# Ledger of designs, part 54: designed miniproteins, single chains

Each design is a single chain, and the fold is of that chain. pLDDT is the mean over its residues in the fold that is shown.

## One batch from the design tools (miniprotein)

Design m1866
Fold by ESMFold2-Fast:
Structure m1866 (fold): chain A 58 residues (1-58)
Amino acid sequence: PQEWADRVAAEGRRLGANPSAVDAAAATVLETGGPEGRELADRLIAGLREGAAALPLP
């Protein structure tokens, strides 16, 4: 569970997402745990990457 939460937090920080939102997402993954927590982490990371790909470069 912690490994998947850490992945969400790391990806959110890398993409410059709001720290409070990233922390909340990581906490939800940790609380969910098990296979469901891992699946949630994968979906959240995919969503973060998709959002970043749609943003204009600075």
Scores: mean pLDDT 73

Design m1867
Fold by ESMFold2-Fast:
Structure m1867 (fold): chain A 71 residues (1-71)
Amino acid sequence: MVEVGTSAETPQSTVERINAAALHVEENPNPSPEDEVRHGLDLISVAVAKHVGVDPKGKYKAELHPNAVPK
């Protein structure tokens, strides 16, 4: 069930955020080391959220879902 008391983060929104981060790195032809570290931390953050109670349709392991469309 979706709890309105949260950040209104849906599974689709979570996947979209991951895909946006990945696209941002790809669109940036010269990513800095700090950007790569931040990207890694974002993936860990999603993994923790999934373990606590947020489970996007798949797993963050398939974070690169270019076909993820928001509802």
Scores: mean pLDDT 51

Design m1868
Fold by ESMFold2-Fast:
Structure m1868 (fold): chain A 61 residues (1-61)
Amino acid sequence: SASEERMLATLKALAEHLLAQGLLTDAAVESLRRWARENLSPEHAAELEAHLDALRAQAAA
């Protein structure tokens, strides 16, 4: 849905902002993953999880 797509985009932007601030902690990532699994479709939850994994890989490099 358009509402779910907007939420996914907002969560991706939030995660990117947290990374930029040095606040994308393991706890923050797990909270975002858990929320997505409980509130988004499996497709959109998987997309957010892939985005979070990519951001963590970027931070580790």
Scores: mean pLDDT 85

Design m1869
Fold by ESMFold2-Fast:
Structure m1869 (fold): chain A 85 residues (1-85)
Amino acid sequence: NKKISKSVSDTASLSIQNYMDKMSADQMGKQVTKIMLNTSNIMSGTYGKDVGDKLLDLSNKVKDDPISGSQEALDYLNELSKKLS
């Protein structure tokens, strides 16, 4: 469902951006990883396994490098939101 997928991407993007603005790298990494894992699970069902797998890969990047990984995750979700519009 494209409408649900867009809503999920939009919500995840806004949350990640908010965490990047307000949190330390460690706290941000934990919150962004949680969002990405939840988003991956939902998107696998609503949009496709390929998108879910990409979001899961990005969650691992956030674990390894919270700052760089969160930026990559945000960029991907913003791209996805545009594509789902």
Scores: mean pLDDT 84

Design m1870
Fold by ESMFold2-Fast:
Structure m1870 (fold): chain A 90 residues (1-90)
Amino acid sequence: GSTKLIKNAADLLIKAAEILKKEGHTEEADEVVSAAQEAIKLAEEGDVDGALSALDKAIDILESSGVENLDLDINLGLAQLNLALVKLLS
């Protein structure tokens, strides 16, 4: 279901945020974690549209960071795939 895919995407974005933090972008990393946690909460409350908006916010922060890191890119790409699957199932 959509909730499981949203949680999977959020977990992947939190992993990307940990990499971002190690690269010295602590403030942006904290914002990504906050948005990912909000997405999980909204999904559990049945607000799929709100959860998707929160995930899009986290993705935008990661994409705008300017950090070039393969593990970050892999986690971000897998999160985007989970997000696309949610939209397909909606």
Scores: mean pLDDT 86

Design m1871
Fold by ESMFold2-Fast:
Structure m1871 (fold): chain A 90 residues (1-90)
Amino acid sequence: NEEEELARKAVELALKSSKTRDVEVITALAIGLAIGLVYGNDLPVEDSRVELSEEEKEKAFKAALEAIRLVKKSGIGEGFKIFEELSKKL
């Protein structure tokens, strides 16, 4: 579905844009990118090659998906609050 596709895209963009292999930082980036994608932002990618394990990618995907669902439920003004709350769970 659209939410899962946006979450996957957010994780892929986070991996391409991250300058670190820190899973918590990459997951936080994926959350922020997922929120941005819900608002239709066209995000540039950096040529940064970072790899996560399949388990770490799944964790980042689930966090991004939760962020998308919360933003759609709560509206645009709550994006930063959702980012902060989900980042604290890392």
Scores: mean pLDDT 71

Design m1872
Fold by ESMFold2-Fast:
Structure m1872 (fold): chain A 63 residues (1-63)
Amino acid sequence: SAAEALQRLRALGAGGAAATAGEAVKGGMSDEEAARFIERALPLAEAGDDDGAARVIGEGYRE
């Protein structure tokens, strides 16, 4: 779920990506869709690329 994926981003310290994901969910993105984009961003967040992770989530939200 998006909530579980969001908690994973926060646990990794990816505050920018977590904030972007929160906005996507608040903006009406489905739970499954939000989780999918967050999961695509997780490898970047795990590598410490919070800006890249936020960008991937933001691009999904804008599409």
Scores: mean pLDDT 76

Design m1873
Fold by ESMFold2-Fast:
Structure m1873 (fold): chain A 69 residues (1-69)
Amino acid sequence: MKMPKEIVLKQIEQAKNEAITAEQANNKDLAIEKYNVALNNIEKNKDNFTKEEYEALVKEFKAKIEELS
């Protein structure tokens, strides 16, 4: 069964917001963990995205993880 794209996007947004909160608290390790949660949700729900959307999201979150590492 496929999760509705709307729900998947909300889950990604939640993880992203948690990562931003961690960055504001200067907790880079937690921020990396939260960005990885978002990335995992994207990978797991690839069916909900176009190729272009998927590629853009993966690159965005990987770039943030690299920046914080």
Scores: mean pLDDT 82

Design m1874
Fold by ESMFold2-Fast:
Structure m1874 (fold): chain A 78 residues (1-78)
Amino acid sequence: MEKIDEALSLARQALQLMRDAGAITDEEAVEWANRLVAAKTPEELIEVLQTLSDRARAAGLDEAVELLNKAIELVKEA
C-alpha cells in the first residue's frame, strides 16, 4: 500500500514538471492524474506510468522520466 502511495506521489511530481515545462497542459495533467487514480490493478498503473514516461522522454524531461521509472519499480514491488 505505501509503495503505491509513493509511486503516485512521484507520478504527480513528474506531471508537475511536465506542466511547468509546457510538455502537457493543465487539462492534460488532470486527465493523467485521473487515469493514475482509476487504475485498478498494478498492471494498469504500470501501463499509465509507462505511457507518461514515454511522453516525458519525448519532451526531453530527464527528471520526469527518472521519477516515473522509480514509480514503475515501486508498483512492481508492491
Scores: mean pLDDT 84

Design m1875
Fold by ESMFold2-Fast:
Structure m1875 (fold): chain A 100 residues (1-100)
Amino acid sequence: EARELQQELIRLAAERGIAAAEEALKSGKHDKEKLEKVIELLKEALENADSDLEKAVEKLAEAEVVLNPEKSLEEAKEEIYRALEEVVEGGRSLLSLPTP
């Protein structure tokens, strides 16, 4: 259910993340290799968004762990799935029209 919406949200998150990381690289900050790795992981998430949702989420979570190494991969994955579920739940609620 609503897998197409989850796929689209992952695409948008990956695309926006890539744009933000590339902008950070242009700023000349020291974590160039870290930002390059994040961009690589986000591109992999984008490539897998339509064919392997689980792998796309895993790649987004890996990028988050690179940015926040104090956060575990499991925690990052749970946060992403929770966010996707909340949007799906919200969309379902909009379709529930108890109006006459």
Scores: mean pLDDT 71

Design m1876
Fold by ESMFold2-Fast:
Structure m1876 (fold): chain A 65 residues (1-65)
Amino acid sequence: DIEGEVKVALGLIYYALGKQAMEKGDFEGALEDYTKALQLLREGGASPELIADVEENIKKAKEKL
């Protein structure tokens, strides 16, 4: 479904932005972007492996706060 595909694509964009924020030490910004990514990826039906990867990065960002 096109809507699911668009949500996964947007989720991947937010995930990339979150990773960039982590690289720059912006842990609060990373958490915000990762949270948006997780919501979009779940709604879009992304793989369990990708969902788990995002959740692990959320945990890492929270540990830095």
Scores: mean pLDDT 87

Design m1877
Fold by ESMFold2-Fast:
Structure m1877 (fold): chain A 75 residues (1-75)
Amino acid sequence: SVEEAIEALKKQGEEIVALAKKEKLSKDEIEKRLAELQKKAQELVDTYKPTDEQKKELTGILTETGQQLQAIVNE
């Protein structure tokens, strides 16, 4: 379902942030993983055609993940 797909994407974002902190990922590795997450979000939108509220949730997940990853890079 779209709800399961959104939850999976959120979990993947959280896992990327945790990995970036634990493994001390380079800026290039972080940017690559964030781009892959953004691609998955686009595929989710194309596949499920989510509601405006669900799209807002997806945007929130990507923004939050990106901000956390940017903080790790800029430390």
Scores: mean pLDDT 82

Design m1878
Fold by ESMFold2-Fast:
Structure m1878 (fold): chain A 84 residues (1-84)
Amino acid sequence: MYEPDEKLKEIIQKVIDKDKYTLGELLFALSAVLIEEKLFDYEKDPNIADISNTPLAEIFGKDKIDFSNIDELIERIKKHTKEI
């Protein structure tokens, strides 16, 4: 189980509001936020979300999230969680 930091919690609590998450719940909540905010350009690349000018860019330290590279995404999420 994973406990998100304050910045990640503020974003994902819109979808799943819990104290502890599975990795699957973290990934689901993040993807749901990106879909709700319409950050994917499905005409160009359905796997890339543009997070520039969002709070997610500050959290992940980059302008885009690539869901085709799930291992990199998981490692970036883990940097903002505590394993419990």
Scores: mean pLDDT 78

Design m1879
Fold by ESMFold2-Fast:
Structure m1879 (fold): chain A 87 residues (1-87)
Amino acid sequence: ASVAEKMAHIATETAWLAVTLGKELAARLARERGRGLGLSDEQIDKAVELGLRLAEKYKELAEKHGEREAVEKVYEEALREIEEWLK
């Protein structure tokens, strides 16, 4: 997977974890996952920050449309923002 795809995956996981476990624990777990994927600290920080911002949107989408649509929509948005950031 590309760096952008790895970062979008971490952002999406952060959003889900933030809704499920709370923002502090979500950020901590997501940083460990990002390191495991070989991402730099700067890339991890950006992905986690984005995921925490998208947490409320994830919650609203999951409640209205289910978890699969929430994951897909949040991933698409995260990937777009990350691709712009990497330019």
Scores: mean pLDDT 88

Design m1880
Fold by ESMFold2-Fast:
Structure m1880 (fold): chain A 99 residues (1-99)
Amino acid sequence: MEERREKIKELLEEFLKKVQEYLDKHPDASIEERARMIDEIFSELIQKALDEGLITPEELRKLFELRDRVLRWLAQHPDASKEEILELLKEAFEEYLKE
């Protein structure tokens, strides 16, 4: 149980790193481009977690709900800074890992 949770944390940290690298490389990206890339990175994370058997159907549902919440927030905050986006993602992942 603890080992599985740690692997999920590692996947979430990899996700945050990829999002940060994208935002650093594309500072002029529109909010639509940012949302699209974040969605693509989420899809890769979900697929990897499923392939490695790290996620239950219930956790998968919660992860999709988290993705949808993040994408809705981005659509409502087109002027969001890199720091605000990364903070939102960190808080969302902490909430997900909490239970």
Scores: mean pLDDT 77

Design m1881
Fold by ESMFold2-Fast:
Structure m1881 (fold): chain A 79 residues (1-79)
Amino acid sequence: MEELIEKLSEALKNGDVQKAIELLRELIRAGATVEDLKKVFTPENMKNLTDEQVLELARVLVEEGRDEFINILIEGKKP
């Protein structure tokens, strides 16, 4: 779990949305909790993402049946 959190945080910081989508799906399927995702979707990690890229990540959460995580994404993008 911790390794996936670190890799996803790095992908987000680098704006590598394709890699971030892959890692996010792995994290969710590995049983990530709300607390795990709060560690990943921080303002520092999200600051370089466009609104369109954030929407792509939100789509992954919907597709994986974890709509409750969308608010964590939104909070992470806020200044």
Scores: mean pLDDT 80

Design m1882
Fold by ESMFold2-Fast:
Structure m1882 (fold): chain A 89 residues (1-89)
Amino acid sequence: TRRELIDRVEEILDEAIKASKSPKVQKILRELKAGVTVAIDRGDYELAIRLVEELTKEAIEEAKKANDEKSVEAVERAKREIIELIRAA
């Protein structure tokens, strides 16, 4: 169901937020969580994928500026897992 997809996406993003030490990365991931859940709830999976791609790219750029390789890896993993989940739905 869309509810189960939303719950799983939120879990993945919350783990990436916890793994990050950068407040800017955490803020971007929280914004992604808010936007992607609304897109999925509306059944707009194309918008959901675009939001994931755009905001994770921004989060990775901020993590790189902070020299936070662990945040880069965590965000890249979250991006892959979320896109795979949405495409499988």
Scores: mean pLDDT 89

Design m1883
Fold by ESMFold2-Fast:
Structure m1883 (fold): chain A 98 residues (1-98)
Amino acid sequence: SLEEKELELARRIREGDVEGVLELIREYDPSTEESDEEQREALERVHEYVQELLKEGYTTVEKIEELVRKTPPSASRETALRGSALAAIYLLKLEEEK
């Protein structure tokens, strides 16, 4: 199911399994136009944000939702990468807190 695929993607992102994330992206969206190198560099940066967010205590659904409410929207690449990291943690915590 889509939910199972999203959870697996989130797990690989959280673990910093960059090659495993790329494998899933190619399997689920083979039409992606971004190069493997560009995607790899982005995913390495996403994993850095995962480590930072976990270190700062964003380990519960409540804490993550509070951060999202307090964070203004931004179109920057760094905000998008951090948002991907936060989404991965959020999906895994939603599943754990069910």
Scores: mean pLDDT 79

Design m1884
Fold by ESMFold2-Fast:
Structure m1884 (fold): chain A 73 residues (1-73)
Amino acid sequence: MKFTPEQLEELKKLFLKEAEELEKQGKLELAELARKIAENVEDPLAVARYLLQIAELLDGDPAFVATLKAALA
């Protein structure tokens, strides 16, 4: 799957927005990973690596799970 530059920019905005919301909730580690995804949306291997790290932390964050599902849809 190939994303257009416009789609990559929207994904970047989405993950930055979610990082900000997670930071407001005190979930700093998840916020940092979301920010790293936003900074690396043009690198699918880096994104996949950070998504795997997030999956390991998801046991307590249903809001972030919903956001990831929306971003991947």
Scores: mean pLDDT 71

Design m1885
Fold by ESMFold2-Fast:
Structure m1885 (fold): chain A 65 residues (1-65)
Amino acid sequence: MRERALELADEFEKQGDVGTAYALRSLLRSGTLSAENLMQLATVADKMGFPEGAERLRELAEELE
């Protein structure tokens, strides 16, 4: 999971979604990576105009159960 989340954060940063990338890395560092937090982050990414990123965050949340 951690490796997948870090790869996803790198992809968000390359796409210009630096805020979502930073937030995802922060969740990993603080140990607060959870399905609920990922779903909330997906909603923020969607509202900021990154629907592809939002969808990928929702997929990651489903993997966490």
Scores: mean pLDDT 78

Design m1886
Fold by ESMFold2-Fast:
Structure m1886 (fold): chain A 66 residues (1-66)
Amino acid sequence: STDTVTISNNGRGDYELTVRDEQGRVLASGTVPEGGRLEVTVPAGTRVTVDVTRQGPVGGLRIEVR
């Protein structure tokens, strides 16, 4: 089974980010624009790390796991 990790940018300006698993393997990377989102499918129960490399002037990331 799998979980979907949804990362939504509710801040101002763009985020640049990388999503990694527990082994540091890159699962997704790129720009999440203002009002945008990034979805990543992972094995159920996987711990993920979200590394933010660039952020706009107002922060506001929302992370949901389903």
Scores: mean pLDDT 83

Design m1887
Fold by ESMFold2-Fast:
Formats: sequence, structure tokens, C-alpha cells
Structure m1887 (fold): chain A 78 residues (1-78)
Amino acid sequence: NAEQLQKELDQAALDLARRVTGVDLSHLSPETQLRVAFEAIIARALGESPEEVAKWLASLPGVDEETARRIAENIAAA
């Protein structure tokens, strides 16, 4: 069932993004949720500044500057 598979993939993307960022990203596409999650993991590993992380996140489709800043601050606080 393609619809069940889509739902499982969407749920997996949302769960990963939420676990990594601590922010509700259900309003973003699953592709953007995954990109945000991976950038958050990389940013933590590299010790990127919240300002640099926020700039990159704001470049993603559907991510506004306020959401990007909240994610960047949560990553820095972890």
C-alpha cells in the first residue's frame, strides 16, 4: 500500500527532525525535515555557530528565519 508507505516515511522524517532539533517541524515537507535533521547533526559535530546554522536553515524551502533561529539555538544548547 503506497499510502501506508508514504505515511511511514513521513512519520520517520518528522520523528528524526523532532528528536534532533526539539522543534515541531510537521509544517515542513519530509525532504526539508530530513535536511534540517542532517544539518543539525553536522552543525553539532563541527561546532558551528548558531548564526551560521540559522543562515543555512533559512535557505531551505518553507523554513522561515524565526524557525531557523529557534532550531539553531536548540542545537547550540545541546
Scores: mean pLDDT 79

Design m1888
Fold by ESMFold2-Fast:
Structure m1888 (fold): chain A 85 residues (1-85)
Amino acid sequence: DSQKQLQQLIEQLNQLQLRGESGVETLELMLQIAELLSDTEEGILLYNAIITRLESKKELTPEEKEILEKAKENLKKLNKLPLVK
């Protein structure tokens, strides 16, 4: 169930943030949460947060590059849909 998966991912993200973790695992959880939130305001904000964070870095790991590309592609797909349906 997408709702159960979303709650599980949010709990995992909260645990990582409480520990001060801000690496690839945190970014991957943010990406998964944003994917489940889809075209919601929170989903769009999470995609933008991921992109801004990664684009501010001078050097990206291969894992960070993959996360950045997925976030950009997902955000582009959402921007192609009309906001009013």
Scores: mean pLDDT 75

Design m1889
Fold by ESMFold2-Fast:
Structure m1889 (fold): chain A 68 residues (1-68)
Amino acid sequence: GAEEELNRKRLELLIELAKRELSKLGKIESEEKVVVSDTTGKLYLKVDGKEYLVDIDAATGTYTVTEL
């Protein structure tokens, strides 16, 4: 339904914002996107030799970044 489409668009937007912010730290060498639910996702990024996990929640409009 329309709510599912909005949640999906929010998830995509948050992923793009997280990638944009992390790209400021260095060159993105690898990325893997995992959609866990309609409202949550995980993004694994390697930036300048360091690994990061981004946890994304479209319901709250937030993401958190953890250096691995």
Scores: mean pLDDT 78

Design m1890
Fold by ESMFold2-Fast:
Formats: C-alpha cells, structure tokens, sequence
Structure m1890 (fold): chain A 80 residues (1-80)
C-alpha cells in the first residue's frame, strides 16, 4: 500500500539522517554546523514525504536527488 511505502521511505530517510549526523560527529564537525545540516536534511525529508503523500513520485525523486547531492558536497568538503 502507499501508506506502507511512505512509512518505509520515512524509516530509510531517518536512518540516512542519523547515520550522516553520526559521520559528521566522527569527523569533529562543530555542533552548530551539524545542527544546520540536520535541519536542512529534516526539511528535505518532510518535503519528500509530502510529495509521496500527494502521489507526486517525480517530485519526491527530485528532492531525494537534491538531498544526495547536498550530502555528497559536504563529504567532498570534509575530505579537503
């Protein structure tokens, strides 16, 4: 069902955010910066779930790709 798919997506997004926050902590990123990143990820998560609830899978996929690009840029900057 759509409700089960939305719940599964929500759990996956929560795991991604938690894992990434733990990664940032392991890299000694300042707490204020982690809170900013976490807030942005939580906003994207909310937008993805809303798009799925509206049946807009294309929009959900676009926002998810934006989230992936954002995470990738942060990782690249931490490796420099």
Amino acid sequence: SMEEEIKATEEILDLIIKTFVDFLKSKNVPEEEIEKIKRKLEEKRKEIIRALEEGNYEKADEIYKEMQEYLGKIVEELEK
Scores: mean pLDDT 87

Design m1891
Fold by ESMFold2-Fast:
Formats: C-alpha cells, structure tokens, sequence
Structure m1891 (fold): chain A 94 residues (1-94)
C-alpha cells in the first residue's frame, strides 16, 4: 500500500539521519547501506520493502553521482525522500 511504503521511506530516512557523521551531518554510501541493512534486519525482506529500498538507493546514487561531495546532506536526503514519495504511485502494483 502507498501508506505503508511512505512509512518505510520515512523510517529509512530516520535511520540514515541517525547514522549521519556527527561533524558534517552527511550520510555516506556506506552509511546508506548500513541503514538499509538495519531496516532489513528489523522488517525482513519482502518484494514491497525491496522495491522501496531499491528506489531510495537509486535516487541516492544519482544524487551522489551528480555531487562532488562524498556524502548526502540533510537537504539532499529530504529531496530524495520527496522524490521517492512522488514516485511511489508510478511503481508497479505488488
């Protein structure tokens, strides 16, 4: 469901922010992958959850590729979250 997928995106965002570097506030690719691992450890793997994780990973990877920074800022995480939420209605039905 859209409401459930939105909750997963919000939880993943919170996990990423909790793992952010305390000095810079940035989330590296390694911290992003750790957040995904913690999310999967808590909820387990399902096609719905894996699609949400793949969407966030793809958007984060795109942002990192366009940026000269080694990590994602809070503003970039907020943008990725908004884009992921906007993309949910366009994902194939489960």
Amino acid sequence: SLARSRRYIDELRALMLSLADPETGEVSRAQLEKAIEEFLKKHGASPERLRVLDLVRALAGSTLARSSSSGLSRAQLDEITEEALGALPSLPAL
Scores: mean pLDDT 77

Design m1892
Fold by ESMFold2-Fast:
Structure m1892 (fold): chain A 75 residues (1-75)
Amino acid sequence: SEERERERLVRIEATLSIGELKDDIVQAMEDIARGVAKTTGSSQADLDAILAKIKEGGKKIDEATRKAKEELEKR
């Protein structure tokens, strides 16, 4: 029915909005990590390791969001 189709589209849009917000959060986390490293005199290797971990976490969230959207589209 058209009503159920509309509800499905709203749920997909909400899921995509979460994905977009995630990118902003990841960027903020990276900026904070760089600022802390500069203040504490952390090594470049330590900073690179933290940034890589943040980036991997962001990719995992993005993939989960994409899968959720795909499941909502599949009937």
Scores: mean pLDDT 75

Design m1893
Fold by ESMFold2-Fast:
Structure m1893 (fold): chain A 68 residues (1-68)
Amino acid sequence: MLSQEEIARLIGLALRAIGALLEGNIEEAAEMVEEMARMLGVEVPRPRSEEEALERLKELLKAAKELE
């Protein structure tokens, strides 16, 4: 199970990724997605578009829920 600290950090990274996507900042969104993936121990390809970043974010949030 993820610790409370890890859950809080993942939520923070997810919010930052969403904020970056709303601003059209794909690079920052990709960095947040990569850090979330590293924390969860999952492999995701670096997103190259807004659509890819959103898809990876959904996958990572689903994976995090499975570790509750």
Scores: mean pLDDT 79

Design m1894
Fold by ESMFold2-Fast:
Structure m1894 (fold): chain A 78 residues (1-78)
Amino acid sequence: RDAHLRQVIEAAEEGARELSGRNKELAEVLAEVARLRLAGASQAELDAVLAGLDAEDQQRVWNALAAPEYAAANAHLF
């Protein structure tokens, strides 16, 4: 759990440095959600962070959190 979340945070932070526009925004949100999960935040706190995204982008963030290979795809997060 913690190792996977740490990998997601690192990949999302690296992606955010390389990406622009909406993809950069999604990478930043993914990094924040992964940090909150690592800190033991509640579902309501996670939902609050995602509330600014449309349903499609929310799904992309959740899919990226679940992806075992996400750390290897840092330049193409979604």
Scores: mean pLDDT 70

Design m1895
Fold by ESMFold2-Fast:
Structure m1895 (fold): chain A 78 residues (1-78)
Amino acid sequence: MNATQIAILAVLAAHPAGLTAAQIMAALNLSAATVTAALASLSAAGLISESVDADGNIVYSLTAAGKAALNALLAAAA
């Protein structure tokens, strides 16, 4: 897992209601291409889930596996 993926997991952990790709871009000051690629990789790994809000926007949130992976990575990095 790269630093961008870890940063996205950390931001999502701070926002349990979930964030759109645009909100993740704003929070981390990353390009759309970088965020989209990282979200696709994290979704494929089962670390995030996608849902649709009342306005039809795709909202990304942490799975239980994503929270466990983030905690393990942060513990290993300390």
Scores: mean pLDDT 81

Design m1896
Fold by ESMFold2-Fast:
Structure m1896 (fold): chain A 62 residues (1-62)
Amino acid sequence: LSEEEKEKLVEEAGKKLGEERYPRWFLRNLVDVYQPKSVEELIEILQEIEKETSPKPRKLPK
């Protein structure tokens, strides 16, 4: 990925997910490791990570 492509992916993902939740360095690291072909793919990766880190305080059956 070119620098321009990486910056675009990070900007778009940060804009959609909120920069306070995922700092740019973290998004850049994911782009480098997973090399997503699109912003959508990067967001999907982040959503999967978020599912694993999201606690369920509720004890109700889904």
Scores: mean pLDDT 69

Design m1897
Fold by ESMFold2-Fast:
Structure m1897 (fold): chain A 83 residues (1-83)
Amino acid sequence: GSEEKKKEFEKLKEEVAKLAAESTGEIRASAARVLLYAEKASDEFAVEAAKRAKEVVELGKEDVEKGLEEAEKLVEEIEKKIS
């Protein structure tokens, strides 16, 4: 992966952590799990997964159950990408 994508991923991780800090403990744990799996993927997919994690946290602020469901789906998708 490129250095630019790695920097973008780190910036997105910080943004997700800040948003998740304002959410429930369950959403925080799910967001952290998504980011841990994303780190094992390609740099390109890690960035996309982090962007989607940000969307999952925003969804979880409005609907915790839907946020958790989308986080689990995202983890499953990442697992398929990391072989």
Scores: mean pLDDT 82

Design m1898
Fold by ESMFold2-Fast:
Structure m1898 (fold): chain A 88 residues (1-88)
Amino acid sequence: LSDEAIKALAEATELGQKNDLRGMISFARKYLEEAEKGNKDALEVAKQVAEMIIDALNRIIEKYGETPETKKLLDEANEILKRAEEIS
């Protein structure tokens, strides 16, 4: 991974620590767009951030129960991961 990708993953990790799941989804979508343009480092960032979001949402759902909001966020994260896998 490039220094740029490492910094991106650090920023995503900080968003995750703050439970800013909507921010993480926006971040993952940004890197997915760059991945679609052929940036392989952006592809790895998009995949890893999407997996982090899915993991965090599954833990939240287990602890607090499923809501329409957490379901929507989980669907969006799964869509990002699926699109990233199609590029790979």
Scores: mean pLDDT 82

Design m1899
Fold by ESMFold2-Fast:
Structure m1899 (fold): chain A 94 residues (1-94)
Amino acid sequence: SVEEELRRLLEELRETLKEAKEILKKLEEDPSVSKKDKTLARGVVEQLEEQIRLLEEALRTNASEEVKRALARQARAVLENAKRIIKELKEKLA
């Protein structure tokens, strides 16, 4: 069901946010890391937090199936983009 998919996406978003925050902390503590990369990491954290908020609200308010499907599509895109950026930033810390 779309609701079950939203719950799975929400858990994946939360785990990805945890990892993104850990990477951001390491980047902010490293003076050799560019301001651009620090800004990029902050942007990823902010986008993940907003997406989590939207999914939590949709589940709490029992939004329409159309809205839930649109949010599931958006969450998948946000996760894919966030995971790609996190991977790139991790490689710079290695």
Scores: mean pLDDT 90

Design m1900
Fold by ESMFold2-Fast:
Structure m1900 (fold): chain A 100 residues (1-100)
Amino acid sequence: MSPEEIYKKVLETAREIGKVLLDFKAGKISREEALERVRELMEKTLSLIPDPEVQAKLRELVEKAEEAFREGNYDEAIKLVGQAAKLAIDYARELYEKAK
């Protein structure tokens, strides 16, 4: 997959995650549905990142976010998901910029 395709797909997945979190905050979806959808979208993000070190950092953030979400610490969970999305976007953007 090209760096441009990775960047585009990472941005699309991050947008979908943002929508899920906004729908959850607005009470439009259940906690269980939000957790499942974010988990699926984060696994998609991980599959797009070819770098093992970046994948390891993303997995750590996702695991911490799932733990916080299960404990009812939604603010921390959302913060951790945001950090994971930013890490993936920053990596994909740098990969794309270096390929120009």
Scores: mean pLDDT 83

Design m1901
Fold by ESMFold2-Fast:
Structure m1901 (fold): chain A 68 residues (1-68)
Amino acid sequence: SMEKSRLIEEIVELLKTLSDDEQRALAEQIAKRIGVKVDPSLSPLANITLLLLGLSVEELEKLLQELK
């Protein structure tokens, strides 16, 4: 949905301010929470973006607040 896409975009913009190591750690933490694996062939930011597609709007809003 348009709302979900907007939330993902806002989260990704905040994530771009993090270092590669911080992005990698966050990707692993989110993957563990939702029970999926990160793809080691993709960048940490690409992995996080794919993981965010699996979250609900409510979960995305909570994550956005946690990142602030």
Scores: mean pLDDT 80

